# Designed miniproteins, single chains, continued (5), part 30

Each design is a single chain, and the fold is of that chain. pLDDT is the mean over its residues in the fold that is shown.

## One batch from the design tools (miniprotein)

Design m17087
Fold by ESMFold2-Fast:
Structure m17087 (fold): chain A 94 residues (1-94)
Amino acid sequence: AEELLKKGIEALANRDYETAVKYFEEAIKKDPNNAVAYYLLGVAYERLDRLEEAIEAFQKAIELFKKDPSLEALYKVAQTMLEELRRRLAERAA
């Protein structure tokens, strides 16, 4: 899981968002409780303008972050991202 996260983060840094999605999906398959992998998957989907998929990924990340008090900062960031993406999606539907 850690190696796949590193490869995904490298792909994000290189703006290769499709490759980043693949690595984070593989990390999740190996560890379905990896909150950071779901968070980074949400980031990659947002960069691809795949807003519905980004929302689902951030929702799962938040669900997992709630279980670990050491991840409170990531929980708050993920909540803010989720609220912003929901607003952007609603504006497109209006």
Scores: mean pLDDT 84

Design m17088
Fold by ESMFold2-Fast:
Structure m17088 (fold): chain A 64 residues (1-64)
Amino acid sequence: MADELLKKGNELLKQGKYDEAIKFYEEAIKVRGEDDPVVQFNLARAYARKGKTDEARAWYDKAA
């Protein structure tokens, strides 16, 4: 289930639908927990592509 949310988020990210991608990644965190580095890294990428550098940095730091 969480893997399907990540896959859908990644598809939306590739389409440039960053806000929708972030929502799917947020749902994946609710299912997998926020300590999942894969979800954290994908959220960082989505925020970076939106130009939200502070949010992107915060998620990259959590993934490390």
Scores: mean pLDDT 78

Design m17089
Fold by ESMFold2-Fast:
Structure m17089 (fold): chain A 67 residues (1-67)
Amino acid sequence: MEIDPLEAKAVILLAMGSYALKKGDYEGAIKYFEEALRYARESGNDDLARIAEEQLEVAKKKLEEAK
């Protein structure tokens, strides 16, 4: 099975962002999800890009709620 290095980076960054989000680190989560979205788009994986976009919006909303 051929693993795209950009896709692998996107998956790792999504996991890091999810962990940050769970810990209430919304600024950290935003940064990880923005990087995940960039790598997902570069890899051409629309499903990963969509997941990253949805998680990024969740993190941004949580940050606004914390103000």
Scores: mean pLDDT 83

Design m17090
Fold by ESMFold2-Fast:
Structure m17090 (fold): chain A 67 residues (1-67)
Amino acid sequence: MTEEELVEKLRERLKKELKFSDEQVDAHIATLKKRAEFAGIPFEVMLYLELGEYDKAIEILKKEAEK
């Protein structure tokens, strides 16, 4: 799944389950990007963590640690 697809999946979840506006989703995504930069991890990992896809996040982090 691409980063763009993960962002759209998160947007749909936040709007349907938490009733976020597009502006609230955009602010949340911006916060996740800054958190990823601060932690030194790929934004994709932060998206997987937010979606509860911990196994996929861990796999990517292990690959990054081996580089």
Scores: mean pLDDT 80

Design m17091
Fold by ESMFold2-Fast:
Structure m17091 (fold): chain A 78 residues (1-78)
Amino acid sequence: SQTEGLFALRMAEEYVRVAEEALRAGDYEKAIEYAEKAIKYAQKAIENTSDPKYIERAKEMKERAEKIKEEAEKKLKE
């Protein structure tokens, strides 16, 4: 459903925002948690929309979330 895909994309964008804010605040566990939620919703958006523009945006959100997760995981090991 395009409605479900667009809702999932909006959730992915919101969770990326929360994860980025948590990363800046030094809350690395929260950054990982919300990055994982963003990855999940970005994937749902890719699977539930046929519009190439929204698929591209969802892929961008997934990549941003994966980078946040990687950086937060590195900070937790330091």
Scores: mean pLDDT 90

Design m17092
Fold by ESMFold2-Fast:
Structure m17092 (fold): chain A 85 residues (1-85)
Amino acid sequence: AERRVRADRLTVAALGEIVREMIEEGKSFKEIRGGTPRKISDEELDKRAQEGLEIIDKAVKEGKIEYTRGLDANGVPVVNDIRLV
């Protein structure tokens, strides 16, 4: 569903921002709560999701972070934890 795709993109954008703060400020995932949910256009959401993916991908490839995934009650992949390596 379109709503599901949008939710996944919002999650990626928020995770990218968290990863950036973890690397730049040396904070743990638990110290950095996800950003406040805000209403944004689909175009702006696409841009933020792309930026978030690039931040996450770079951090993982540089060995700076690891994240674990699980499934929610509906069998959808979710991020359970993020940690600095």
Scores: mean pLDDT 60

Design m17093
Fold by ESMFold2-Fast:
Structure m17093 (fold): chain A 66 residues (1-66)
Amino acid sequence: MVEVVLRGLNATSATAAALLGIGAPGARAEVKEDGTVTVRGPLSPEDIEGLRAVAERGGGTAEVRE
């Protein structure tokens, strides 16, 4: 089970990260008003790489926790 926290994203990139998170079976995504996105669940390596790519495009950061 993995938690990915994305920070400093614009609204478009925050939405894209949330959509990627809810697309993973058993995962949950939460978007805060400040643009912080948290994705939790059984994420594949491809899901994690997708979230990191979204954070980088959005001008933000992604932190992966196991």
Scores: mean pLDDT 77

Design m17094
Fold by ESMFold2-Fast:
Structure m17094 (fold): chain A 68 residues (1-68)
Amino acid sequence: LTPLQRVVLAAAKAMLDSGIDVDTVTEIVQKAVAAPDVEAARETMVSYIESINPEAAKKAKEAIDAVL
C-alpha cells in the first residue's frame, strides 16, 4: 500500500468503527484521494470528520498517525 492508501484506509476504518455511515465515509474518502499529498489528505479528512463528529475525528487522527 502507498502512504496515501494506508492513511485513507486507517481513517475509513476509524470512521466506520465510530458509527459514521458508509455514504459519508465514501464522500470523505473521495475528497481525500483528490488531495495533492498525504498531509493534505489527512487535513481534509480530519477537518471534515470533526465538523460531523469530533470524537470520530479524534479516533481517525490517532489511526492515521499510527500508520504514518
Scores: mean pLDDT 82

Design m17095
Fold by ESMFold2-Fast:
Structure m17095 (fold): chain A 61 residues (1-61)
Amino acid sequence: SEELNKKLEKMIDEAVKEAVEKGLSIEKIGELVKETAKIWKENRDNPELAEELVKKLLEEA
């Protein structure tokens, strides 16, 4: 799904930008990216849930 890949890429990009703005370490930013990718992979059959979980993860960071 090309559209889902684009959406994931955009969300990861936004997450990285927010993490950098918050002054998170490179290590923590890497962890967030890995967790975001994991959420999308584990919830590939439910993109809406994946999006909600990613937003929650970023809010807690």
Scores: mean pLDDT 74

Design m17096
Fold by ESMFold2-Fast:
Structure m17096 (fold): chain A 90 residues (1-90)
Amino acid sequence: GPATDAEVDQALADAEADVQRLEEIIKKSKEGKLTREDVKEAIAAGFRALSTLVVADMAPDPAKAQRLRDLANRVLELIKEVGKAEEEYK
């Protein structure tokens, strides 16, 4: 069945928070302060991004569906950046 407005709005809020947190983690990594906890948070955000894509496919509003896809894809891009930073500072 379709996602409810409450489910879509919650997924939007969660994905926007994940993008902001990952941008903070990337800034922290550029300062040489990346922690294992930051990496764990990035991995968890990746699993949530997969869930966000499922909600996007079930969202009846096309504009909100596209916003969810854009946010989920942004989370996945930011996680790749965190992974690259971790490899460079081994």
Scores: mean pLDDT 85

Design m17097
Fold by ESMFold2-Fast:
Structure m17097 (fold): chain A 75 residues (1-75)
Amino acid sequence: MISDEEAEVAVMEVEVAVTITVLKKLIEEGKVTEEDLKYAEEVAERARKLAEETGDESLKKLAEELEKLIEEAKK
């Protein structure tokens, strides 16, 4: 059965994936705001920490993708 840690990872993976999808669309439309970037950074930091604690490779890759996308959006 799913553990509390596995549930947290699954929820975070969904949150990161949604954040990546939304941020990509905002970048394409030229509509990225400072609030969007702040939210994305908070999601990326939480995901990175959880990936480091759990060793989940999928979450680590998603966090890295989001971090890279945030850097692209800032410039």
Scores: mean pLDDT 82

Design m17098
Fold by ESMFold2-Fast:
Structure m17098 (fold): chain A 72 residues (1-72)
Amino acid sequence: GDEIRELILRLIGLKLRIIGLELDIELLEAKDPNNPENQKKIEELKEEIKKLEEEIKEIEKKIKELEEEKRL
């Protein structure tokens, strides 16, 4: 079925979101790296990236398991 396709699309979406968050961090760091408000926002964005990376890892594991099942 389309289960692997749906997981791949979700994985792509999460990777694109991480790229967007990394760009937001770079823009905040470039604008005023010593601003306490920007520092808090950067920390928040880094925590969001970490959560997304963990979700990506789980999805990649699930895709691999489903691909292995198709070989049996």
Scores: mean pLDDT 84

Design m17099
Fold by ESMFold2-Fast:
Structure m17099 (fold): chain A 80 residues (1-80)
Amino acid sequence: SEEEKRKIAKEAMNDYLKTLKDLVEQAKNASPEQKEELLTLARRIKDEMIELAKKYGLPEDEINELQKKFDEAIAELESA
């Protein structure tokens, strides 16, 4: 149960990271207003996903690595 929950949480975070990368590509053609909305949502979802990872007991090193990847993807979205 606990192990399965951690697996689901990790898969959800990887899926979100993939979605974020797709949004970066799409944001290149978005209006400044749409891009700002996407950035706000991306930051909110990142925070929620990291809290979920902590709740489901992912190792600190793994959480830190996921946070770094989310931050990098969000930075790319900001630059798009």
Scores: mean pLDDT 79

Design m17100
Fold by ESMFold2-Fast:
Structure m17100 (fold): chain A 68 residues (1-68)
Amino acid sequence: LEELEKEALERGKKLKERFDSLSDEAQTEAMGGTVYNVMGRVLRGEPKAKEYIEKALEYFRKAEQLAE
């Protein structure tokens, strides 16, 4: 979980730095990833935390793909 949290934080940070240059579609996916990343961190220690972080990574990967 800690490695997934670290990856989600780094991917989200890179997308945030580029946010204003992203397409509306990529911005929407990046925002979705940010919401799930925050929820996963808030629920740290709960069984759902890992699922939320994995969802955040899915959204961030979609945003990255759309940003190309």
Scores: mean pLDDT 79

Design m17101
Fold by ESMFold2-Fast:
Structure m17101 (fold): chain A 86 residues (1-86)
Amino acid sequence: MEERVKALLDYAEQLATEAINLAKEVGDKELIERAQKYLDEAREAYKGTPEEAYERVQSAVAGIGRIYQEAKDLLEKKKEEERKKL
């Protein structure tokens, strides 16, 4: 159980890092703050019982995944707009 929670936390940290990097490239501070909040929640949940940690980290991963997709979509749109102006 603990190994599964650790793997999920590692995934959350990787996904959050990618989401934050995309949000920084877009210039969206709110997305950066939201991704960081979910990552902090996942890290705090990991300190609890394995069962509680698993559910909370899964919720954080889902939240970070939504932020990653939002940042990616915004970055793609920004790149398309800049390409059209060249």
Scores: mean pLDDT 81

Design m17102
Fold by ESMFold2-Fast:
Structure m17102 (fold): chain A 120 residues (1-120)
Amino acid sequence: SMAEEEKRKKEAQKLVDEGNEAYGKGDYEKAIALYDKALALEPNYVTAYINRGRAYYKAGDYEKAIADYEKALALDPNYVQAYINLAEAYEKAGDKEKAKEYYLKAGEILGVEDKVKEVL
């Protein structure tokens, strides 16, 4: 029902909020577990993928961070922050060419890709 769907969305949002609190305290393992629970309830929750990706990035799991950011972009291709996060994760993974590609894509969406090209 719509009521059960709304309840699930509110529960997922609460779990993301709790994950964000754990992330803010530097407890990335707890943050990831809370985002996992949110995504089990709402598999298309774009911001939960972004936030779990950030927690993986802080934990040094760059491959898992990349996978979550790519999933977020598959769901919302105009999510500018996900392109920036992907670029940062690819830099940490040692893939400088992929990092440049995603910074340029972020610049394209923002209408400043020529300025981004000049500084890369």
Scores: mean pLDDT 89

Design m17103
Fold by ESMFold2-Fast:
Structure m17103 (fold): chain A 118 residues (1-118)
Amino acid sequence: VQELIERLLELAEELAKYIESEEAKEHALKAIEALRAGDLKSAQEHLAKAWAARKSLYELPVLGLLQAAIALQQGNLEEALELVKATIELLKALNDPKFKEQVERLEEIARELEELLK
């Protein structure tokens, strides 16, 4: 589970470079740092602030991955899988070639989560 959390946070950090709102980006990066430190409360507070400060749909994938990482840290594998799948569909709906590798990596994480739920 910890390896999956780290992989989600790495993807969130990569996608954070596409956040248009400087305020949303700052809070998203602080949420990533809080999750790496195991501070769920701080992560949730920063995620809420990043969500409130968002400017575009391109910021939603990062927020979705942070929600999935929080769910995994809480032991909620089913919620995490649903959030990862929703983020994959959102990235596909944006129809931007720059996200192809991130979609493939998320599909791999989703497959591994499905295996853990068996």
Scores: mean pLDDT 85

Design m17104
Fold by ESMFold2-Fast:
Structure m17104 (fold): chain A 111 residues (1-111)
Amino acid sequence: MIEEVKKLTEEAVALIEELANTKNPTVEQIRAALERARRLAEEAEALFAKADLSDPELVRALINLYRALLALGHQLLLLAEAQDAPEDLIAEIRELIARVAALRAELEALL
């Protein structure tokens, strides 16, 4: 499980780097990136649900994953606001950020 968590963290970081290297991403590119971010968050939540939370190394790996997902969410929000994206897209990004932040807080309470 730790290796699967690390792989998702690497995928989230890679998406942040891809977005940072994209010159003037369109609203459609931001929507596509949000769908990729939501898929990563869903896979992360599935791993969290199956995780042995008595393993502190696994809990730390999950916290690092949720930190990366939170950073990804904030990068998407910054890009969406810079592009004057539709309010529905900004709302969806904020919902992702809120969910990720809540799960991170739940994990940090275990340490």
Scores: mean pLDDT 87

Design m17105
Fold by ESMFold2-Fast:
Structure m17105 (fold): chain A 67 residues (1-67)
Amino acid sequence: MKALELAAKATEAALKEGDIEKAEELLKEAEKELKENEKELSVSEYVAARLAIIGAKLDIELVKSKL
């Protein structure tokens, strides 16, 4: 699922690359993708994507607090 993949890439950009700008842009794309495809997702797919987005937001903020 595209929103979940984008959220995972946002987490990698923040934690592995330290690229906060890239991480924040990927997170915005993940949130947009989730909103645009919400009707086509199962409840489990929606929950998985939402949790991944929340996790990516937390990871970005934690990395920003260290920089």
Scores: mean pLDDT 83

Design m17107
Fold by ESMFold2-Fast:
Structure m17107 (fold): chain A 104 residues (1-104)
Amino acid sequence: MRELAERLRREAEEAEARGDLVTAGRLYMAAGQAYYDAGDLEEAAELYRRALELFERALGPSHPLVITTLENLSRVYEELGDFEKAQELRERAEKAREERERRE
C-alpha cells in the first residue's frame, strides 16, 4: 500500500503542477485511501486535506467531491482520536449538502 500511495501522490503532484486541480484532487484522495488502508492515518489526513483544498478551489465548497472528501477526512480524525475535529468536518459536510440543495 505505501508504495502505491507514494506513486499516486507523485502523480497527483504532477497533475497539480500542470493546473489539473480535479485530477490532482482525485489522485490525492486515492493516495490518502492507500495510506489509510496501510494504517498511516496522519499521511491519509494530509492527503485528504490537500484534495479538499483543490476540490474547493476548482469546484466550490458544495460539490459532491468536496462533501465526500470531508467525510473521509472526518473518518480519519475519528480513528486518530480527534473527535472534535471529526465532528467539525461532519458539520461542514452537512452544510455543504444544504448549500448544494439550495443552489440547484
Scores: mean pLDDT 86

Design m17108
Fold by ESMFold2-Fast:
Structure m17108 (fold): chain A 77 residues (1-77)
Amino acid sequence: SMKEVVEKLLEEGRALIKEELRLLGVPEELLEEAAEEALELFRRLVAEHGDNVTREQFYAIQQAVAERLREIAAEAA
C-alpha cells in the first residue's frame, strides 16, 4: 500500500534529508528540526491523497518537499 511505501521512505529518507540539508548549509544544531519539518510536510501531502496517490502525484509531492528543503536552508542561513 502507499502507506507502507511512505513509512519506508520516511525511515530511509530522514538520513538522506539531513545529508541534503547539511550540503545546503543548514547548521548541524538545526538539522534534526529542519528534517522533521520537511518530513511533516511530506506526511501531510501524502495524507491529503490517501492510498490513491498516483506515481505522478507522488513525484509532485517529492518536488514540493525538495523546494521546502531549499526554503528551510535559506531561512537557516
Scores: mean pLDDT 72

Design m17109
Fold by ESMFold2-Fast:
Structure m17109 (fold): chain A 62 residues (1-62)
Amino acid sequence: KRIEELRRKAEEARKLAEEYRAKAEAAEAAGAPKSVVEKLVLLSVGYELRAIGYEVDLELLE
């Protein structure tokens, strides 16, 4: 149960990280304010760190 849930959360966090990275790139290309692009990049990094955290937990649980 917990391993399956952690795997799902890790996968979801990875998808969100990629989505926000794509949004940041699109916003930059569209000439959005630097502050908006920076916030989207930070959200992407935040989700990537969350995914890594879940992946570490999965490795510890085998």
Scores: mean pLDDT 83

Design m17110
Fold by ESMFold2-Fast:
Structure m17110 (fold): chain A 82 residues (1-82)
Amino acid sequence: MAGEEFLRRLNELLGWDTNSLEELREALRARLGDEELAERVAEFVRGALARAEAAGDLAVADAEAETVAGAVRAAEAEAARR
C-alpha cells in the first residue's frame, strides 16, 4: 500500500523504525529537542502521508517521503542553531 511504502521509505532515509504518526512524533521530539518545531514537522508528515495514500502510487509515496526527509534534516539544522 502507498501509505506503507511512504513509512518504509521515510524510515530508510532517516534511519528510523516508526510504525505510526505517534511514534514519528516521539522520534521528532527526541531528535529536534523543540516541541513546537517537532509539531510543525509532524503536521507536514501527516499531509504528505495523506497525499501518498490518496494517490495510491508507490512513486508518489517515495517522492513524498524524500520531501519529508529533507524537511526533517532542515528542521534538525534549525534546531541546532537555537
Scores: mean pLDDT 80

Design m17111
Fold by ESMFold2-Fast:
Structure m17111 (fold): chain A 92 residues (1-92)
Amino acid sequence: SKEIEEILKKMEEIVREAKRLVEELEKKHPDDKELIEKAREILLEMEVLLGLGRIVYGVGKLTNDYEWALEELKKILKEMEELLKELKELLK
């Protein structure tokens, strides 16, 4: 349960960092519509994954299957970390 809460906090922190990166990208490249759209799409996917993570935790609580929930949350976190790397590459 504590490990799941720590993963969810990391997921929320990743989304907050991604939002800051998108704002920075929009400020540095205001006329690059395609770049901005790509960055926003990545952020939206990350927000959807965070929502899915919260649903997974809710299901784990209802079913008392915390082992399944932990494994699913680890997979979602890994996908979010890869999306954050992709977003950071757009700033290079």
Scores: mean pLDDT 89

Design m17112
Fold by ESMFold2-Fast:
Structure m17112 (fold): chain A 69 residues (1-69)
Amino acid sequence: MEEQIDADVARALILIYLTLAKNDLEKGDLEGAEQSIEKARALADAHPAVRGEVEPYIEELEKQLEEKK
């Protein structure tokens, strides 16, 4: 199924965006971090099968971003 194939790709992309967001936060690039978090959130919302797995990581980075604003 297309959805099942997309879920594996989405999981990989979400993890990549979360890694980019963490690196951007460490560098003080708040705009870059926000963009990467938004992309990860959008992918997670589009793929409910992986959303629960990645949600805690997205929320942690969103919290870190808010604390640096």
Scores: mean pLDDT 79

Design m17113
Fold by ESMFold2-Fast:
Structure m17113 (fold): chain A 96 residues (1-96)
Amino acid sequence: SMAEELRKELKEKYGLSDEQIEELFRIVDEMRKKMAEGKSLEEVKQEFLAEARKNGDTEREKLVELAYEILKDYLDTFQAIADEVDAWIAERLAAR
């Protein structure tokens, strides 16, 4: 159900076809793998955009930009949670 809701949002908000959504998800997965190898999100974005531009693939360039926004929002959300956890630990240590 969550996957279907995400697909609907991508169609309604960004006007993507089912084929474009599948390609977007492949790009997100590929970018995440590069980040797992130690590259920053910014480095991965530039690498993927350079490849798309070199091949004249304007459609892929657009999908890479959308994948970057999705991954950025994901990382920003998890950083906020990490900061809250760190604050909670610090408060608990101060209470000792």
Scores: mean pLDDT 78

Design m17114
Fold by ESMFold2-Fast:
Structure m17114 (fold): chain A 55 residues (1-55)
Amino acid sequence: ADVLEVLKEIVKLGEENNGLLTEKQKKELEEKYGIDLSDYNDKEVVEQAKGLLKS
């Protein structure tokens, strides 16, 4: 999967939902991109994605 596209989608969903991902959105991202986000809480996923995109 394209890591930059995953990070952009995470940030977009977080901005639309007050900096959080719902469990449903997290699962949809995992299935769409074939990634595992279970090690991160909803706020940590969004903050990590923002940090990586700023790099």
Scores: mean pLDDT 73

Design m17115
Fold by ESMFold2-Fast:
Structure m17115 (fold): chain A 77 residues (1-77)
Amino acid sequence: SSRREEVGRAVRRIVSAGYTDGQKKAQEVAREEGRRLGVEINVSVTETDDSITIKIEVTMPDGTRHVMESVIPRPRP
């Protein structure tokens, strides 16, 4: 797979971890994936009553930065 596709898969894993397990787990997954792919990944998880916002910043070795944000509605009881 291309490096871009691998980064995309890593981002999806980080979003899943942030949604299910919160900031600490998302950050652990981001560090592991970043080390594996040779990129810097930072993640912020913000929770409200209505949604979970997961913001991911990826810094490539050339210094290019990509910012992705996922807003996921919380399941209502």
Scores: mean pLDDT 81

Design m17116
Fold by ESMFold2-Fast:
Order: structure tokens, then C-alpha cells, then sequence
Structure m17116 (fold): chain A 62 residues (1-62)
């Protein structure tokens, strides 16, 4: 079993992978950088990340 801390690290890693997929999709469809960032933030918020965490993770990818 993973500890709660390890599960949080796995959750963050999966969120970064998801954000990267959204970025690649947006780039292939010619979406503006601001729109791609917004889509990443909204996806992370739906996964239960705080607004601050979602913004930080989006900034790392975009």
C-alpha cells in the first residue's frame, strides 16, 4: 500500500501527464496558449486540486 504522501505524489504525476496530453491536443488543433492553460486548470480543478495547485501545475507545463 502507498502512504498518503506517496499517493499524493502519484496523483500529481498523473495530473502532469494529463496536462501534457491536453497541451499536445491543443497544439495540434491550433488553440491559443491561454486557452490551453485554461483547459489544463479546469481539468485539474475537476480532479480535486486547489486553484493554487492547478495554476502551479499548469505553469510547469505551459
Amino acid sequence: MLTPEQEAEVREALALIRAAVIKLYGERHGLPKEQVRKEIVEALLREGFSPEEAEKLADEIV
Scores: mean pLDDT 79

Design m17117
Fold by ESMFold2-Fast:
Structure m17117 (fold): chain A 111 residues (1-111)
Amino acid sequence: SLEELLERALELLEETARLLAEAAAETDPARRERLIAEALERLEEVRELIREALARETDPRLRELLGIALDQVETARALVAEGTREGVEAALRTVESVIVVLRYLLEELRR
């Protein structure tokens, strides 16, 4: 269901936020690279889930919000892929913004 897709995307985004926070604080380059790689894999799964949700949603307002979330996930992926500390920190802020949007969407679907 649409709700199940967004719940799974939210779980993956919360895990991504934890991984990015750890990567931003990590001083070992090899450990940081592994955390970044894991965060990128989760962001790819989130992108696929939001794309599927967007394909199933018919409400134009909810579609607009899903489109914003998708654009922000793609931005976060690009920032993480830079491999810089600044990119990771910017990606974390972007992911936190997407979490807020998806929580709002889930509440609207449950009403």
Scores: mean pLDDT 89

Design m17118
Fold by ESMFold2-Fast:
Structure m17118 (fold): chain A 60 residues (1-60)
Amino acid sequence: SEEEKKLEETAKKGSEKAQQMYKMALDAIEANKDKLSEEEIKEILEKVLKLIEEEEKKAK
């Protein structure tokens, strides 16, 4: 998805912590794939992206 690609690119350009947060989010989504709606998955990806962006701003 568009959100997934943007999150992946942001994590790759970010810190090790950003990359770890991205991996943890993907693992959580995959573990709960059958319990999560497509809408919920999108919201999780968007929230993780915001958290990574905030982390990058603090890591200046």
Scores: mean pLDDT 76

Design m17119
Fold by ESMFold2-Fast:
Structure m17119 (fold): chain A 73 residues (1-73)
Amino acid sequence: SAAEELLRRARELLKQAEDALKNGDVEKAIQLLQEALRLIREARRAGAPVSDINELMEELTALSKALFERNKA
């Protein structure tokens, strides 16, 4: 389904954002997190399960906090 494809793409972008953070590419990590959020919102509109949306939002929030702490150092 469209929702399943959007969830899969969002997961891929979150993985790429994690890798960008590990490599110190803060600007790239921000762009990837913004695109992942857009896809998560589209997946919700397409009828994705609330449990999947919550899981991805928790991952996105964790990566956003890690990004904030890295920029604060």
Scores: mean pLDDT 86

Design m17120
Fold by ESMFold2-Fast:
Structure m17120 (fold): chain A 87 residues (1-87)
Amino acid sequence: SLKDKLLEVAKRAQELAKKISPELYERVQKLIDEMEKSDDLLKQAQLTYRAATLVEREAKEQGNDELYAEAKKLRDEVSKILKEILK
């Protein structure tokens, strides 16, 4: 399902966050907790996009080009899902 794909992407963003800081990992966990409590697919997609964007910004700020590129790919995946939901 799209919900399962969004949760998978959010968990992948959380693994990248773990490599940046424990605080970022916990911030992404809070977004995942909100996703799991909601059955609104658009809200789940928005929360996943926020998680990927948060990791992308922190990776860029810390000069980690590899984590930045990986987080950007996750954000692009969520962008495609958002376009599918908004059809």
Scores: mean pLDDT 86

Design m17121
Fold by ESMFold2-Fast:
Structure m17121 (fold): chain A 55 residues (1-55)
Amino acid sequence: ESEEILLEALRKAAEKRDVEMAVKLGKFLISIGVDKEKVLEILREHGMEEAVEAL
């Protein structure tokens, strides 16, 4: 499913510490109806506080 693929891309961006890509993917996921808290949990799991604050 496209949502699962995008969530996997978000996890990969977070693992690579790519804050800019994580914010872009997170905003896109929220815009297509993914729960904001689900996106924020993935970012928090990887210590991406800057991306969490930007969303």
Scores: mean pLDDT 82

Design m17122
Fold by ESMFold2-Fast:
Structure m17122 (fold): chain A 76 residues (1-76)
Amino acid sequence: AYDHFIAGLEAFAAGRYEEAVRHFEAAIAAKPDLPYAWLQLGLAYEALGRHEEAAAYRAKALALDPTVQPVVPPLA
């Protein structure tokens, strides 16, 4: 679950948004109560120009945790 989320962040940082979507979807399938995974999925869809899907996933993240913030890839 977490491994998929990290792989999604790496893909997102590399501009591979379609790959990031697949990893975030895998993370959510394993643990659907991760608000940051829903938020990052929304951000990946927004980067792909899928604004309606992005808004729906952001709303899901906010419903799970109103204080959720985007996760930035580690600078290492």
Scores: mean pLDDT 78

